# Designed miniproteins, single chains, continued (5), part 9

Each design is a single chain, and the fold is of that chain. pLDDT is the mean over its residues in the fold that is shown.

## One batch from the design tools (miniprotein)

Design m16283
Fold by ESMFold2-Fast:
Structure m16283 (fold): chain A 81 residues (1-81)
Amino acid sequence: SAERVEEALRKGFELGYAGDEMTIGEAAKAVRQAGGSNEDVAAAGHGVTLMGGTADTKIPREKAIEAARKGAEAPVPDSPL
């Protein structure tokens, strides 16, 4: 859920796994290191992408939290091939 991803990301910040600004990879790492699930990690990365972040573009903590919530609210369709 959006709240779960936000909590994991905030905990990752407190543990020092991301700075005041972060890339997609840094946000995903922070969530993973804080004990987030694979879905939480994916939601954080997807959210940062939706807010205009990239692998090399950093966004501030408040934007990363907003982005993670947006990623969790916009799930990627699970379509069997």
Scores: mean pLDDT 72

Design m16284
Fold by ESMFold2-Fast:
Structure m16284 (fold): chain A 78 residues (1-78)
Amino acid sequence: SAFEEEARALLQRIQALMQQYAEAVANNAPRSEIDAILDEIIALLEELLELLKKNNAPQSLIEAVEQAIEELRALKAA
């Protein structure tokens, strides 16, 4: 379905950015670079959250994505 294809594309982009984040942290990249990657991950997770809500995804999955967004925002604030 179009929903499954869009969700898969978002998840693939998120996974690639998560890898970039891990590499940036491991290489002691500037905070501004790390924060920019985190902002991009958060934006894609927010897109995924809206897609899940629009398609009546299980509440447990919606809550898991909401929690992931909150945890990444907390990482940026620390």
Scores: mean pLDDT 89

Design m16285
Fold by ESMFold2-Fast:
Structure m16285 (fold): chain A 65 residues (1-65)
Amino acid sequence: GPSIGEVVAELAALDPDGDGTVTAEQVAEAARRLGLDAEKALELARERGPRLPLSDAAALLASLG
């Protein structure tokens, strides 16, 4: 699976304003780019609400690799 550095880099690219949060849909997009299960990533991210901190998103994506 992808390294934690690759996960962080993909999430940072989806947060151009640098506010430290991403949408559930952006977490799913990062999962697609990393070759992870985007559908499962979307489901798990939505359980956390409409937005989540980058650190939580990174941990979620790492759990799928």
Scores: mean pLDDT 80

Design m16286
Fold by ESMFold2-Fast:
Structure m16286 (fold): chain A 65 residues (1-65)
Amino acid sequence: EEEKKLEEENKRLEETLDRDIARLQANPHPRLTPEQVAEIAEGLRLIIVGINKAIEDSKKYRELK
């Protein structure tokens, strides 16, 4: 059941991240350049991809036990 919680949390993070990225792009902080906003957005997306991979790897590891 821990894996289900991680999947649900990660799905919520993905939804929140997409929303935050859209908001950041629509109304960026005055001190941030468009390039910086894009870099931040990509960094956040890569983190989510990493979390998803970790969840998948955890499932695979458990199956090997």
Scores: mean pLDDT 71

Design m16287
Fold by ESMFold2-Fast:
Structure m16287 (fold): chain A 108 residues (1-108)
Amino acid sequence: SMKKLEEDLKKMEPTARELLKKAEELEKKNDPRWPSTLSSAGLLAGVSGDNRTLGRVYYMTGEDYEKQGKYKEAKRLYERSYRLAKEAGDEELAKRSEEAKKEVEKKL
């Protein structure tokens, strides 16, 4: 609910990160709730300015689109992930996003 998201906003860099961790756990278990949990993590990260968590959300969304054969959309998400990762100092995510972008470009 938006009311819960507004309450979470007030102290939410940890909560956005925890929702991301939960989405990653659910994805590893092939739990169909993982995309909606990931979207919630992205929304909280966006409103809180948590560029590190938001970058990782875009990366995971890009991987999901790539698995669906939506290479143009995946490329755009990896580009956004790279930019956010660089802004946040997440060098590991930046490298992963750049390599993922290169791989989807080969399929375009």
Scores: mean pLDDT 84

Design m16288
Fold by ESMFold2-Fast:
Structure m16288 (fold): chain A 81 residues (1-81)
Amino acid sequence: MVEEAKKKAEEMRKKGEEAQKKAQEAIDQGNKEEARKWGELANAYYTASTHYEWQADDPKSEKARKAAEKAEEKAKELEKE
């Protein structure tokens, strides 16, 4: 459903914002390695959010749905580290 895709996009965006905040805290502390990890996670969640927005705009697109799901999986794998 379109509303489900929009909800997922918002959820991914919020997770990206939280990760970006932690990346900035790591930068401020001079922890380059941790800043990189949080920055990569933030980018992955922002990418997933964008793909879910595209799915919401074209809810019948199997390609858009698969791209969104794949982007979310990538973000979740980065979160395990």
Scores: mean pLDDT 81

Design m16289
Fold by ESMFold2-Fast:
Structure m16289 (fold): chain A 66 residues (1-66)
Amino acid sequence: MPVYEATATADNAGFNAQGETMKKGDKVIIYDPKFTEDGHLVGEGELKGKKGPVVIDPSKVKIKQL
């Protein structure tokens, strides 16, 4: 199963199902990451202690494959 680490380089780099957003410097581990046709990175992650679907703007993060 692919696993990515996404580190936010700007505010509003991504959000979770609860509407909580990534701030600059936040990190999310994304399990089973997929790029959508509109260019978003999506997968299962944990943001602000909440597990579930996350949507990431790849232009606002650094991606590291784990």
Scores: mean pLDDT 82

Design m16290
Fold by ESMFold2-Fast:
Structure m16290 (fold): chain A 95 residues (1-95)
Amino acid sequence: GISRLKKLGDEALAETDPSRLQALLDEMVDLAKSEEAQRLTLDTIDEVINSTTDPEQLRAALAAAIRLLQRTENHDLVLRAIGAVLRAIGELLDL
């Protein structure tokens, strides 16, 4: 449900360990079967990319964006997921 997804998002944004962040983002992507849920997941991924300078956390966000891109059929969400992938790659290249 959407309430569990919001809780996972809050936990992901508070998480400092990259492996736990990856697990939280993976669960969010797996639960995100509706367009609303996929938007919430992308919002979380975008915030991780914007807030972190840790390359391992950036790689976790990149992996999650790619997984979501593979699962969404909504054109707006596809473009947002591509944007997240490109932003994460850009941040990683600046390191």
Scores: mean pLDDT 86

Design m16291
Fold by ESMFold2-Fast:
Structure m16291 (fold): chain A 65 residues (1-65)
Amino acid sequence: SASDRSAEELEAYRVAEEVVRRNPEASAEQLRDLITAALRALGVPEEVIERVAETAVAFHESLKQ
């Protein structure tokens, strides 16, 4: 769990949210892959990528619109 808030992690969540918004028809697995690719391209650390991708996908799945 994140014990501190960093600008990098906050930005990673924003990027993940945008990926989800742009791919509303994508599966959870596809969203995870897309978020991971986007964050990796930005140089985000792997441990942060895994946490953010999992959290964003789970949250979006819970919204069921």
Scores: mean pLDDT 77

Design m16292
Fold by ESMFold2-Fast:
Structure m16292 (fold): chain A 60 residues (1-60)
Amino acid sequence: SEELEKQLKFDEEVLEGVIDITRAVGKVAGASEDEINRMIEKTKEEFEKYRKEREAQLAA
């Protein structure tokens, strides 16, 4: 549905914002590029998990 498409777009925008904040915070904290990359990958995995769970709930 159009509502689901709008919600998915919003989730993508939120994920982009969280990634940007994670990079900025990591750099300020003096984290290595590898550490920042691991945090970003974990964040992406967690968002994907919640997105799938939410889609399943909306489909029920």
Scores: mean pLDDT 78

Design m16293
Fold by ESMFold2-Fast:
Structure m16293 (fold): chain A 66 residues (1-66)
Amino acid sequence: SAAVREAANLAAIRISKELDLTPEEQRRLAQKIHELAARANGDVAQLEADLSRLEEEIRKLGKVPE
């Protein structure tokens, strides 16, 4: 659970910085990542896979998905 939380927090910081997200987009991203972390249920590999898919979607859409 600590490892999942650390991976989630690091991803949120990195993606927000690299994509220059607004505070509103950062909040939406944090919520999405929190949901993925909950679904992973301690599985860091599952979280990393889900985070990679989310990042790819954000880059393709130019925004955090609804």
Scores: mean pLDDT 81

Design m16294
Fold by ESMFold2-Fast:
Structure m16294 (fold): chain A 99 residues (1-99)
Amino acid sequence: SSSVLSDEQDKKVQEILEKAFKEGLSPNEIAELLKKEMPDIPESIIKALDSSEEVQLEMLEEMAKIAGRTLEKEEIEELLEKRRKELEELKKKIEEAAK
């Protein structure tokens, strides 16, 4: 896409995404990795990874395209399931802290 990222930032995003996809990281873990490795990354990219499942899916497809690969349906489903499990664990921790 016509992103506001420089060529160097785009290359670094590609490298981070290739590593993240190989390691099976969830969108939330990818967001944290991007923040750590690229503190000047646009907040819009980070927010998309933390938003709705539909937006996360679109972001993962775009990121995979930038990284020069296509995500398989199974890989996308696994990443979304991992994200759902993270949210359930977070909800449980909040409920336990409120008791």
Scores: mean pLDDT 62

Design m16295
Fold by ESMFold2-Fast:
Structure m16295 (fold): chain A 93 residues (1-93)
Amino acid sequence: MVIDSISSIKISGEALAAGQAKVQASGKPVKVRDFVEEITGVKIESGFLFLFYIDEEGKERMKVIGVEDFLDSSIKPESIVEGIAVVTSDTPL
């Protein structure tokens, strides 16, 4: 199951800059994957990224990702949207 990307319109400039800088420092590859129909919102609070999206069945879903974790090697960053790394993964958790 895959969460694609986050629109920069939904992301604060502070979060965008932090995500981009960390991805660049890690040197990890980032790739885009498009499996959700629509991302409806994003929120960053208390070190967590809350991603709201419509899945391929048309259901509204939410995913919570630790901000440190989505830039960690154990969670594969798969996209950059206007400078912030976003996790897309086919693996559970």
Scores: mean pLDDT 43

Design m16296
Fold by ESMFold2-Fast:
Order: sequence, then structure tokens, then C-alpha cells
Structure m16296 (fold): chain A 70 residues (1-70)
Amino acid sequence: MAEEIEEELIKDLKAVKEGKNTLSPLLREFIKKAAEKKVYTDENLKKLYMEEFGLSEEQAERIIKEIKKL
């Protein structure tokens, strides 16, 4: 479950980088949760993704790293 979410998000982030201007529903939900909770630090964003999506710390860190590359 968490591994599937991570793979899907990384795939979506790569698609956005490759010239897509529309975010997938899953990627939009991750961004929306961060904005809604007023989360702006990597540490707080990592905790949010771990709690809301059941991700491990390592999985959350990898997703945050990919988002920062956008």
C-alpha cells in the first residue's frame, strides 16, 4: 500500500516535470494536505505524509526530495 503510493507519486512528479501542467488527483491531494495544514518545513511535511498516507520516514523523504525538484 505505502510502496504503491510512493511509486505512483514519483511517476506523477516525473510526468509533471516532462511538460505536464495538470497534477494527478493523488499528487494534488498530497499538495493540498500540505497547504491546508500550513506545512512549510521538510520535517513537518514528512510527518504529515507519514500520518495521512501511512508512509515510512524514508518513503516520505524520497517523495519530498522529488517534489523539490519541480
Scores: mean pLDDT 67

Design m16297
Fold by ESMFold2-Fast:
Structure m16297 (fold): chain A 90 residues (1-90)
Amino acid sequence: SDHDIEVLEAAIKELEKAIKDKYSPEDMKILLELVKRAVEHFLDEEDAEKVNELIEQALEAIEKGDMEAAYEQIRKLIEALKEALEKKKK
């Protein structure tokens, strides 16, 4: 639906902004939890599992203080969400 597309586009934009603006670890954790809740039910099961795995890996990296690993997982998350968005447009 158009709403699913808008939610995915908003999630992608906020994640890109969080990397660019170097959000604090706490703000990044809050954003990742919000993205998980917002998008999980709009994705097919395979894409939802992939997105959840990437979010969990990013959260684990943040808890360990490894922000480089966290950024790599968030970049992969952005790519996965962009792929899901293209599927919704077809």
Scores: mean pLDDT 83

Design m16298
Fold by ESMFold2-Fast:
Structure m16298 (fold): chain A 105 residues (1-105)
Amino acid sequence: DPRQEAIDFLAELIAEDIKKLNPSLSDEEVEEIKEAIRKILEEVGAENPEAFDRLVEVVSRVQELIKEGLSPEEALAKLAKEKGIEVNIEENTLGELLQLVMLAS
């Protein structure tokens, strides 16, 4: 299921990004955050199916770029730049970069 795979991928990436910014979080707290993000993404997908289909497309492209050797941050920054959006990967979280790419789509 491409939607479920996208939700799982995004929840893991966002949770890892949050842990990187908040290194004092326990592994258990990170897992709780991941589950909360998954639930939020499922609710957003139900309320905005067209926006969610665009999100799945973006996630698929991000996954391809990661397979080519880019980090998730580099992949999202590249997609944002291709859509004419300037991003600062040192100042923007993965979630913020994803939102910018989605708004440009």
Scores: mean pLDDT 75

Design m16299
Fold by ESMFold2-Fast:
Structure m16299 (fold): chain A 77 residues (1-77)
Amino acid sequence: MELIVDLALEAGRRVHRDGVPEEEALEELARRLLERGAITEEQAEALINRDEAVLAPLFQAALEALRAKKEEELAAR
């Protein structure tokens, strides 16, 4: 979960900071997520093709992971 968020943020930084084309950044993201076993090959293909129907569940899972992290920080206070 957190891995998906971290890799997605890194892909965003590569586009905006390093000037990497969005297509290359998405291919790198898809490959890294596949290597980590975080997504399926079908989901990786959908990332490259920007298929909203497949991406929406992955983004929802990433948001849920971020929310859980915030709740953990609040509980630690």
Scores: mean pLDDT 68

Design m16300
Fold by ESMFold2-Fast:
Structure m16300 (fold): chain A 100 residues (1-100)
Amino acid sequence: LPPVDFSKMDPLLADFSPEAQELLKQIAQMVNDAENNGKPLDQDKVLELLEELAALTTDPAVKAAIERAIARLRAARGDQQAQLNVLTQLFAEIALLALA
């Protein structure tokens, strides 16, 4: 997976609250740390951050994408590559929805 460029995410997140933007940046940093620095992905922390993000999200399409990612991550427990794939797909879906 390519590393997430935070400088390219800021314009795509403009419609999100500053609190929701911070949660997305934290999740993206955890993905980058797992891929680039060989750090294990803290799935329980990612799930916590995604649940907080879902609670802050009023857009039903974005909220549904986050809730699907939560379900997929729970199903991918113990499989870090599958977890990273779920998170990468979520960021792609959020980017597409932000451009709509």
Scores: mean pLDDT 75

Design m16301
Fold by ESMFold2-Fast:
Structure m16301 (fold): chain A 83 residues (1-83)
Amino acid sequence: MKKKKLEAQYRYVLALLKTLGYPDEKIEEVRKIYEEALKGNEEAQKKFDEIMGEVTRDYQARLKAATPEERRELLKRLLEAMS
């Protein structure tokens, strides 16, 4: 995987984790997987892809269950984290 693509995906996943309020230990776990993927570790790359899919689904599920106010805050937090 190109480092640039992996870095963009990591920023996206990190933004979702922060937006969804995941604990620091989970964020740290994902960071370690990302660092291993950057070294060319294929298993770490697969694990990172799995996490990206999981967190994206979690975000979509929360948006679907959210009130209009909660949805606005989630979108605002995501945009701020991605900026």
Scores: mean pLDDT 81

Design m16302
Fold by ESMFold2-Fast:
Structure m16302 (fold): chain A 99 residues (1-99)
Amino acid sequence: MEKKIEEAYKELKERFEKYKKTDDPVVQFFLFSAIFEEFVKEKKLSEEIALEVAKKFLKEYLGADEKTAEEIATTLVDVYFGKKKLTLDEILELASKLE
């Protein structure tokens, strides 16, 4: 499992770097969310692997603390796997946690 998380994280990071052209945290969050949803579907990641990859990316690449990374990762993964839907206000609130 650990090796799969590291490989997925590396591929996600490379994809994000290709499309990233901003240092604005809110724009980076929306870019990450869009790329990560597509990435999870394309690579057919399990919910468990998707959660750990998202947490690692939010912490190590976007600089979020442990609690913020877990909260954002859990919410995004729940949305991608059809367990939750977010309003625009809720999405903006999540993005603001990275500021």
Scores: mean pLDDT 79

Design m16303
Fold by ESMFold2-Fast:
Structure m16303 (fold): chain A 77 residues (1-77)
Amino acid sequence: MSEEVKKAIEKIEKLAGVSVKDVPAPLGFPLDDEAAVLAALEELKANAGEQSPRVLFLAAMVYEYLKKHPEKAAELL
């Protein structure tokens, strides 16, 4: 895993208040739609630290996108 992806994961974990590797993978999210992922990231930042199921779901979506598109880590986060 690249250093940029590690930093992105750490930022997501800080926003979610939990390790995102422990959340289930989201189903039915359009991971090929970068605009949808950016919207999810903005919602995650707005709700940072709430530790709600919604926040965990948003964190899982961004994390799964970064796992599939590690080259986007620097652009996204």
Scores: mean pLDDT 69

Design m16304
Fold by ESMFold2-Fast:
Structure m16304 (fold): chain A 55 residues (1-55)
Amino acid sequence: SDLLRRAREVANEAGAPHGASPQEILDRIREALRKAGIPQSVIDQVVAEVGKQLS
């Protein structure tokens, strides 16, 4: 869906500076998605996807 594609783009832009913890990265992504008006269900999906990559 267009929402999911946009959410992934926003998450990539909010993505990790070098030295950030996985928790800090996920918190930044979550905040950026909320500010972009992405629905909570889509935020949860994208955060789960990124969390798997960082674990």
Scores: mean pLDDT 75

Design m16305
Fold by ESMFold2-Fast:
Structure m16305 (fold): chain A 90 residues (1-90)
Amino acid sequence: DPLLSLLTEEQIAEIKKLFKKFDKNGDGYIDREEFVEFLKSIPEFKNLSDEEIEIYAVVWFPLFDRNKDGKLDFLEFVEALLTFRPDILK
């Protein structure tokens, strides 16, 4: 909620498109496997092994998953996106 107040309607629309892209099952959440695919999409991570990507997922997914349900809602995903892909909001 506070993060959304810092974003324009255009930026929110762009983030929603990315959320829907990674939300493969359409349930409105990003699960851990979908989060790994998100990390693999980060340009700086192109040279990381699957094991290194998994370490990032193990460390960062629980920090964003505030309710510990094994899924990221839209606001939790916005925090992940701002952490790893701040360039999207230029």
Scores: mean pLDDT 77

Design m16306
Fold by ESMFold2-Fast:
Structure m16306 (fold): chain A 91 residues (1-91)
Amino acid sequence: SARLAEIEAAIEAAVAAMKPKAEELAKTVPEEDRKKVMYELLMEAIDLFVALSGNEELGRLLREALEAQLNNDQERLEEVAEKIEELLEEI
């Protein structure tokens, strides 16, 4: 669908914008701080995706998935992943 293509383009644009910053940080950030820095970078990518796509609900679910992954909450991650798949199928 056209809406799914717009979402895919927004994800690609957000990832492309963050990739150079992530590569530079990987050279300068100590291993113990890398997880925190990557978390902040991924949150910026989600915010950029929401700004580009206008899809606040998908943005919310992506943030919840990231939080669940960082907390090793496998049950919550599976639940959020299912909701993301359902939302993408409805587009």
Scores: mean pLDDT 73

Design m16307
Fold by ESMFold2-Fast:
Structure m16307 (fold): chain A 71 residues (1-71)
Amino acid sequence: LSEEEQQKLDLEIALALVRMRVGAAVATGELTEEEAKEVIEEAEKIAEETKDSREVVRKGMEIIDKKLEEI
């Protein structure tokens, strides 16, 4: 894989991880579907702005953790 192909794959994997965690939280009742949508949209925005898979996972998980603390 080229660096560009690897970066694209890493971003897709990072977003999939965030989506899976959010989906699990909705399934357990920890998050609403509306909150889940907000987290996913923020993670997608981070991916577009940074192009950094690590930042997507890190910030995505931080957003989830903050919402879970509020509940």
Scores: mean pLDDT 80

Design m16308
Fold by ESMFold2-Fast:
Structure m16308 (fold): chain A 76 residues (1-76)
Amino acid sequence: MIEEAVRLFLQPTVDPEKVDSFPPYLQAAGEYLVIRDALGEPLSAAATKRYIESKGYRVSRATVSRLIRTYRRLAG
């Protein structure tokens, strides 16, 4: 699921129906990571977790670390 969500958000045109199939915290994480990477900012687990939680979603530190690792692997 995490790898599939990251792959979807790395596409130049994202299908809203496919986005809606993922949990809201993955949607928020995908949007945040793509924007931060596009700005040339370092991807931090702490900042990503704070962003997801600011949207009202719950996420573990381990899940956020896995998200960033997956993003770096697929985007690099």
Scores: mean pLDDT 75

Design m16309
Fold by ESMFold2-Fast:
Structure m16309 (fold): chain A 75 residues (1-75)
Amino acid sequence: LLAELKELEEERQKLLEKMQKETNKLYEEAKKALEEGDVKKALELRDKMIELTGKYGEELRELGDRLDALRGELL
């Protein structure tokens, strides 16, 4: 149980880091596009960020539910 809890916490942390890294990359690309006056490209990158956030949000919710279940078993 403790090992599984640790694995899920590490998985959630890695997922958060991956999400932040990917969204930061898109944000920097969007910022560069805006600096170059390419508003259309910046908006396309924003849409990709929204899509990524939605996907990661669902995965994070599932991991959170599993973590809560394991924490309940430890109590």
Scores: mean pLDDT 81

Design m16310
Fold by ESMFold2-Fast:
Structure m16310 (fold): chain A 65 residues (1-65)
Amino acid sequence: SELLKEIEEAFEKLREAIKNNAPQSEIQKILQKINDLAAKLPEDERMAVESRLTKLSLEWQEKKK
């Protein structure tokens, strides 16, 4: 519900920050917020969020080659 909405909003903010070439420090802060929110989820939902974060982090690192 509200927690999932906050996580989805944080993912949207993360995607926009990456598209707009935000500073690495700003992107890392958003990643930390998503991790903090995901820690409050049941295991299955938390693992899904962690998988999404890993995928986005990989895409972001590839764009900095």
Scores: mean pLDDT 79

Design m16311
Fold by ESMFold2-Fast:
Structure m16311 (fold): chain A 83 residues (1-83)
Amino acid sequence: MSEATATLTVEATPEQALEIAALAAQLLRDAGIEVLSVDVRVEGNTATITVRGAKEGLSEEELRRLLEELLRQAVAQVRAAAE
């Protein structure tokens, strides 16, 4: 079982940052990834979201790329809903 961590920094309100984190965790679970941790840090209008996940059958690099992609999808969906 591989474990990986991915971090994304985006412009977001605290409310949007929490929505992104919640959606990212759901997208990870839907992809069959065990969610080990989700951390959210907000400074002004900047949010840093860190996710750690585990999955069998993927290398650490492949899992990290998947986590990064799912974080980007969560950001895109939350931003689209806010327009």
Scores: mean pLDDT 84

Design m16312
Fold by ESMFold2-Fast:
Structure m16312 (fold): chain A 105 residues (1-105)
Amino acid sequence: MFSEKQQKVIDEINSLIKETLKQLEASTNKEEKKAVVISLFDQIRKLIKEYFPDFAKRADALINRYLKQALEAIDNNDLEKVKKVLEQLQSHITMMLFLEELDKE
């Protein structure tokens, strides 16, 4: 079961992703869309570093991979792929945070 700390971080990441999707729909050009996505990933890195510092270095490589995929999807005008990348990031971080606490037992 998720700890209160894990649940708080997961809820905050989910809120950030939801807001980012709205901003992506409102954005008119690729530069704006890229800035919005970069901001999201920076905020996620800061949350993980603050609440799970020992996990942050392992998560950084994963976050960088998804960021690259999202930016490439924006360059290709594929908003549906951007949405899928963000959903995959959310699912993967959730799983990794669960496994990190399991190792603590």
Scores: mean pLDDT 80

Design m16313
Fold by ESMFold2-Fast:
Structure m16313 (fold): chain A 92 residues (1-92)
Amino acid sequence: DAARRALEAAIEHLERALEAAEAGDVEAAKEHIRRAMREIDRAEEAGGLSPLEAIQLKARLLAAMVELDMGDVETAKELLRAVIEELRRALA
C-alpha cells in the first residue's frame, strides 16, 4: 500500500511536469520532477522499487531537467514518458 501510493504519486507529479513543459513553464516542470523523485525514494523505501531501479529512474529525470534547461522540451517529454511507463509497470 505505501509503495503503491508512492508510485501513483510519482506518476501524478510527472504527468503535471509534462503539462508544465508543454505550457513552457520550465520551473514548474522541474519542481514537479523533484516531487516525483522524492516519491520514487519513498517507493524504494517501501519495497516497490529496487535501489537500482530507483537510481536509473532518477538519472533519467535529472536528464529531463537538463534538457528543459537547454530548451529541448521534446526530448525532456520523451524522458518523462519513459519514466511514467516504467512506474506503471512497477504498479502491475
Scores: mean pLDDT 92

Design m16314
Fold by ESMFold2-Fast:
Structure m16314 (fold): chain A 82 residues (1-82)
Amino acid sequence: SEKSLREQIKKRLREISKELGVPESTIKTLIKLIDSLKLEDLLKISSMLGRIEYMIARGEDRAKIEEAFNALVKEIKELAER
């Protein structure tokens, strides 16, 4: 369901954000923006999260992971403004 997908995205976003040392205030803002996204946008964000999770699992450079996360944050903000 869309509700289940949205809750899983929020959980995954919190887990990655905490691992990267993102401030709690920023995490709360991003989680609120996820509530405003359409289903098609949620699927895009889920795919981007999957890439970041894969990079972490492979032990990619932290700087590359942070760059991918910053691109994700930018996309969430841009999609929420549409």
Scores: mean pLDDT 87

Design m16315
Fold by ESMFold2-Fast:
Structure m16315 (fold): chain A 73 residues (1-73)
Amino acid sequence: EVERLSGEELAERVARRLEGLIAKAEEAVAAGDESARAVLERLRRARAVVEELRRRRASVEEVVAALAELEAA
């Protein structure tokens, strides 16, 4: 099972999670929550990074490093 967690699979799981969070943030912005707009922008940036990692078939280590950098930013 651990062997099945490739960089591609990890990036796909993160991408699915980000899509759900983006949808919720967009709903919050539409409802008038201005603070959710900043969250939405951060989530969109994270999605772009994850999509690029998926295109390049990045390793698990590269995906983890990129996610840590996004959390720090």
Scores: mean pLDDT 75

Design m16316
Fold by ESMFold2-Fast:
Structure m16316 (fold): chain A 87 residues (1-87)
Amino acid sequence: MKKLAEEVLKFAEKKLEEAKAKGDWRGVALASTAIGEAYKALGDNEKAIAAYEEAKKALEQLKDELDPKEYAEALEALEKRIAEVAA
């Protein structure tokens, strides 16, 4: 699991920079969530929380593009991820 998490982290960090450069908030949300999952798997809970918070900020930028129910479900999923690593 560790080696896969390290590979996911490197890939997701590259995708995050690409998405930010393009103003692709969907890409930022997805890449930030993947970075959070990778840090959680590596035991770095503080960096995992920071990444999930970045994903929440990107999701807020997508509010007008998403159905209200889809937005609420995605936000709840990120909040649950933050709660899991904060406990």
Scores: mean pLDDT 83

Design m16317
Fold by ESMFold2-Fast:
Structure m16317 (fold): chain A 80 residues (1-80)
Amino acid sequence: MREELLALALAGAEQVREAGRKLADEAGSEEARRLGEEAARLTERGAEAEIVEGREEEGRKLFEEAQELADKAVEIARKA
């Protein structure tokens, strides 16, 4: 179960990374790409903190930060 949840979370982070790269490439925005990659990294770290280390509150905070960065990446790409 723990390993299964971690695998799903990491797959989700990879999808975020790939979507961010595609969006940034289409918009021509390196800043959007950087923010998307950072969002994916924080999602991976949040999954590790919550699922592997049992630090649910830290994991939640990291997921919130990842979402904020993903939202910024989309916003910057739309404006570019």
Scores: mean pLDDT 75

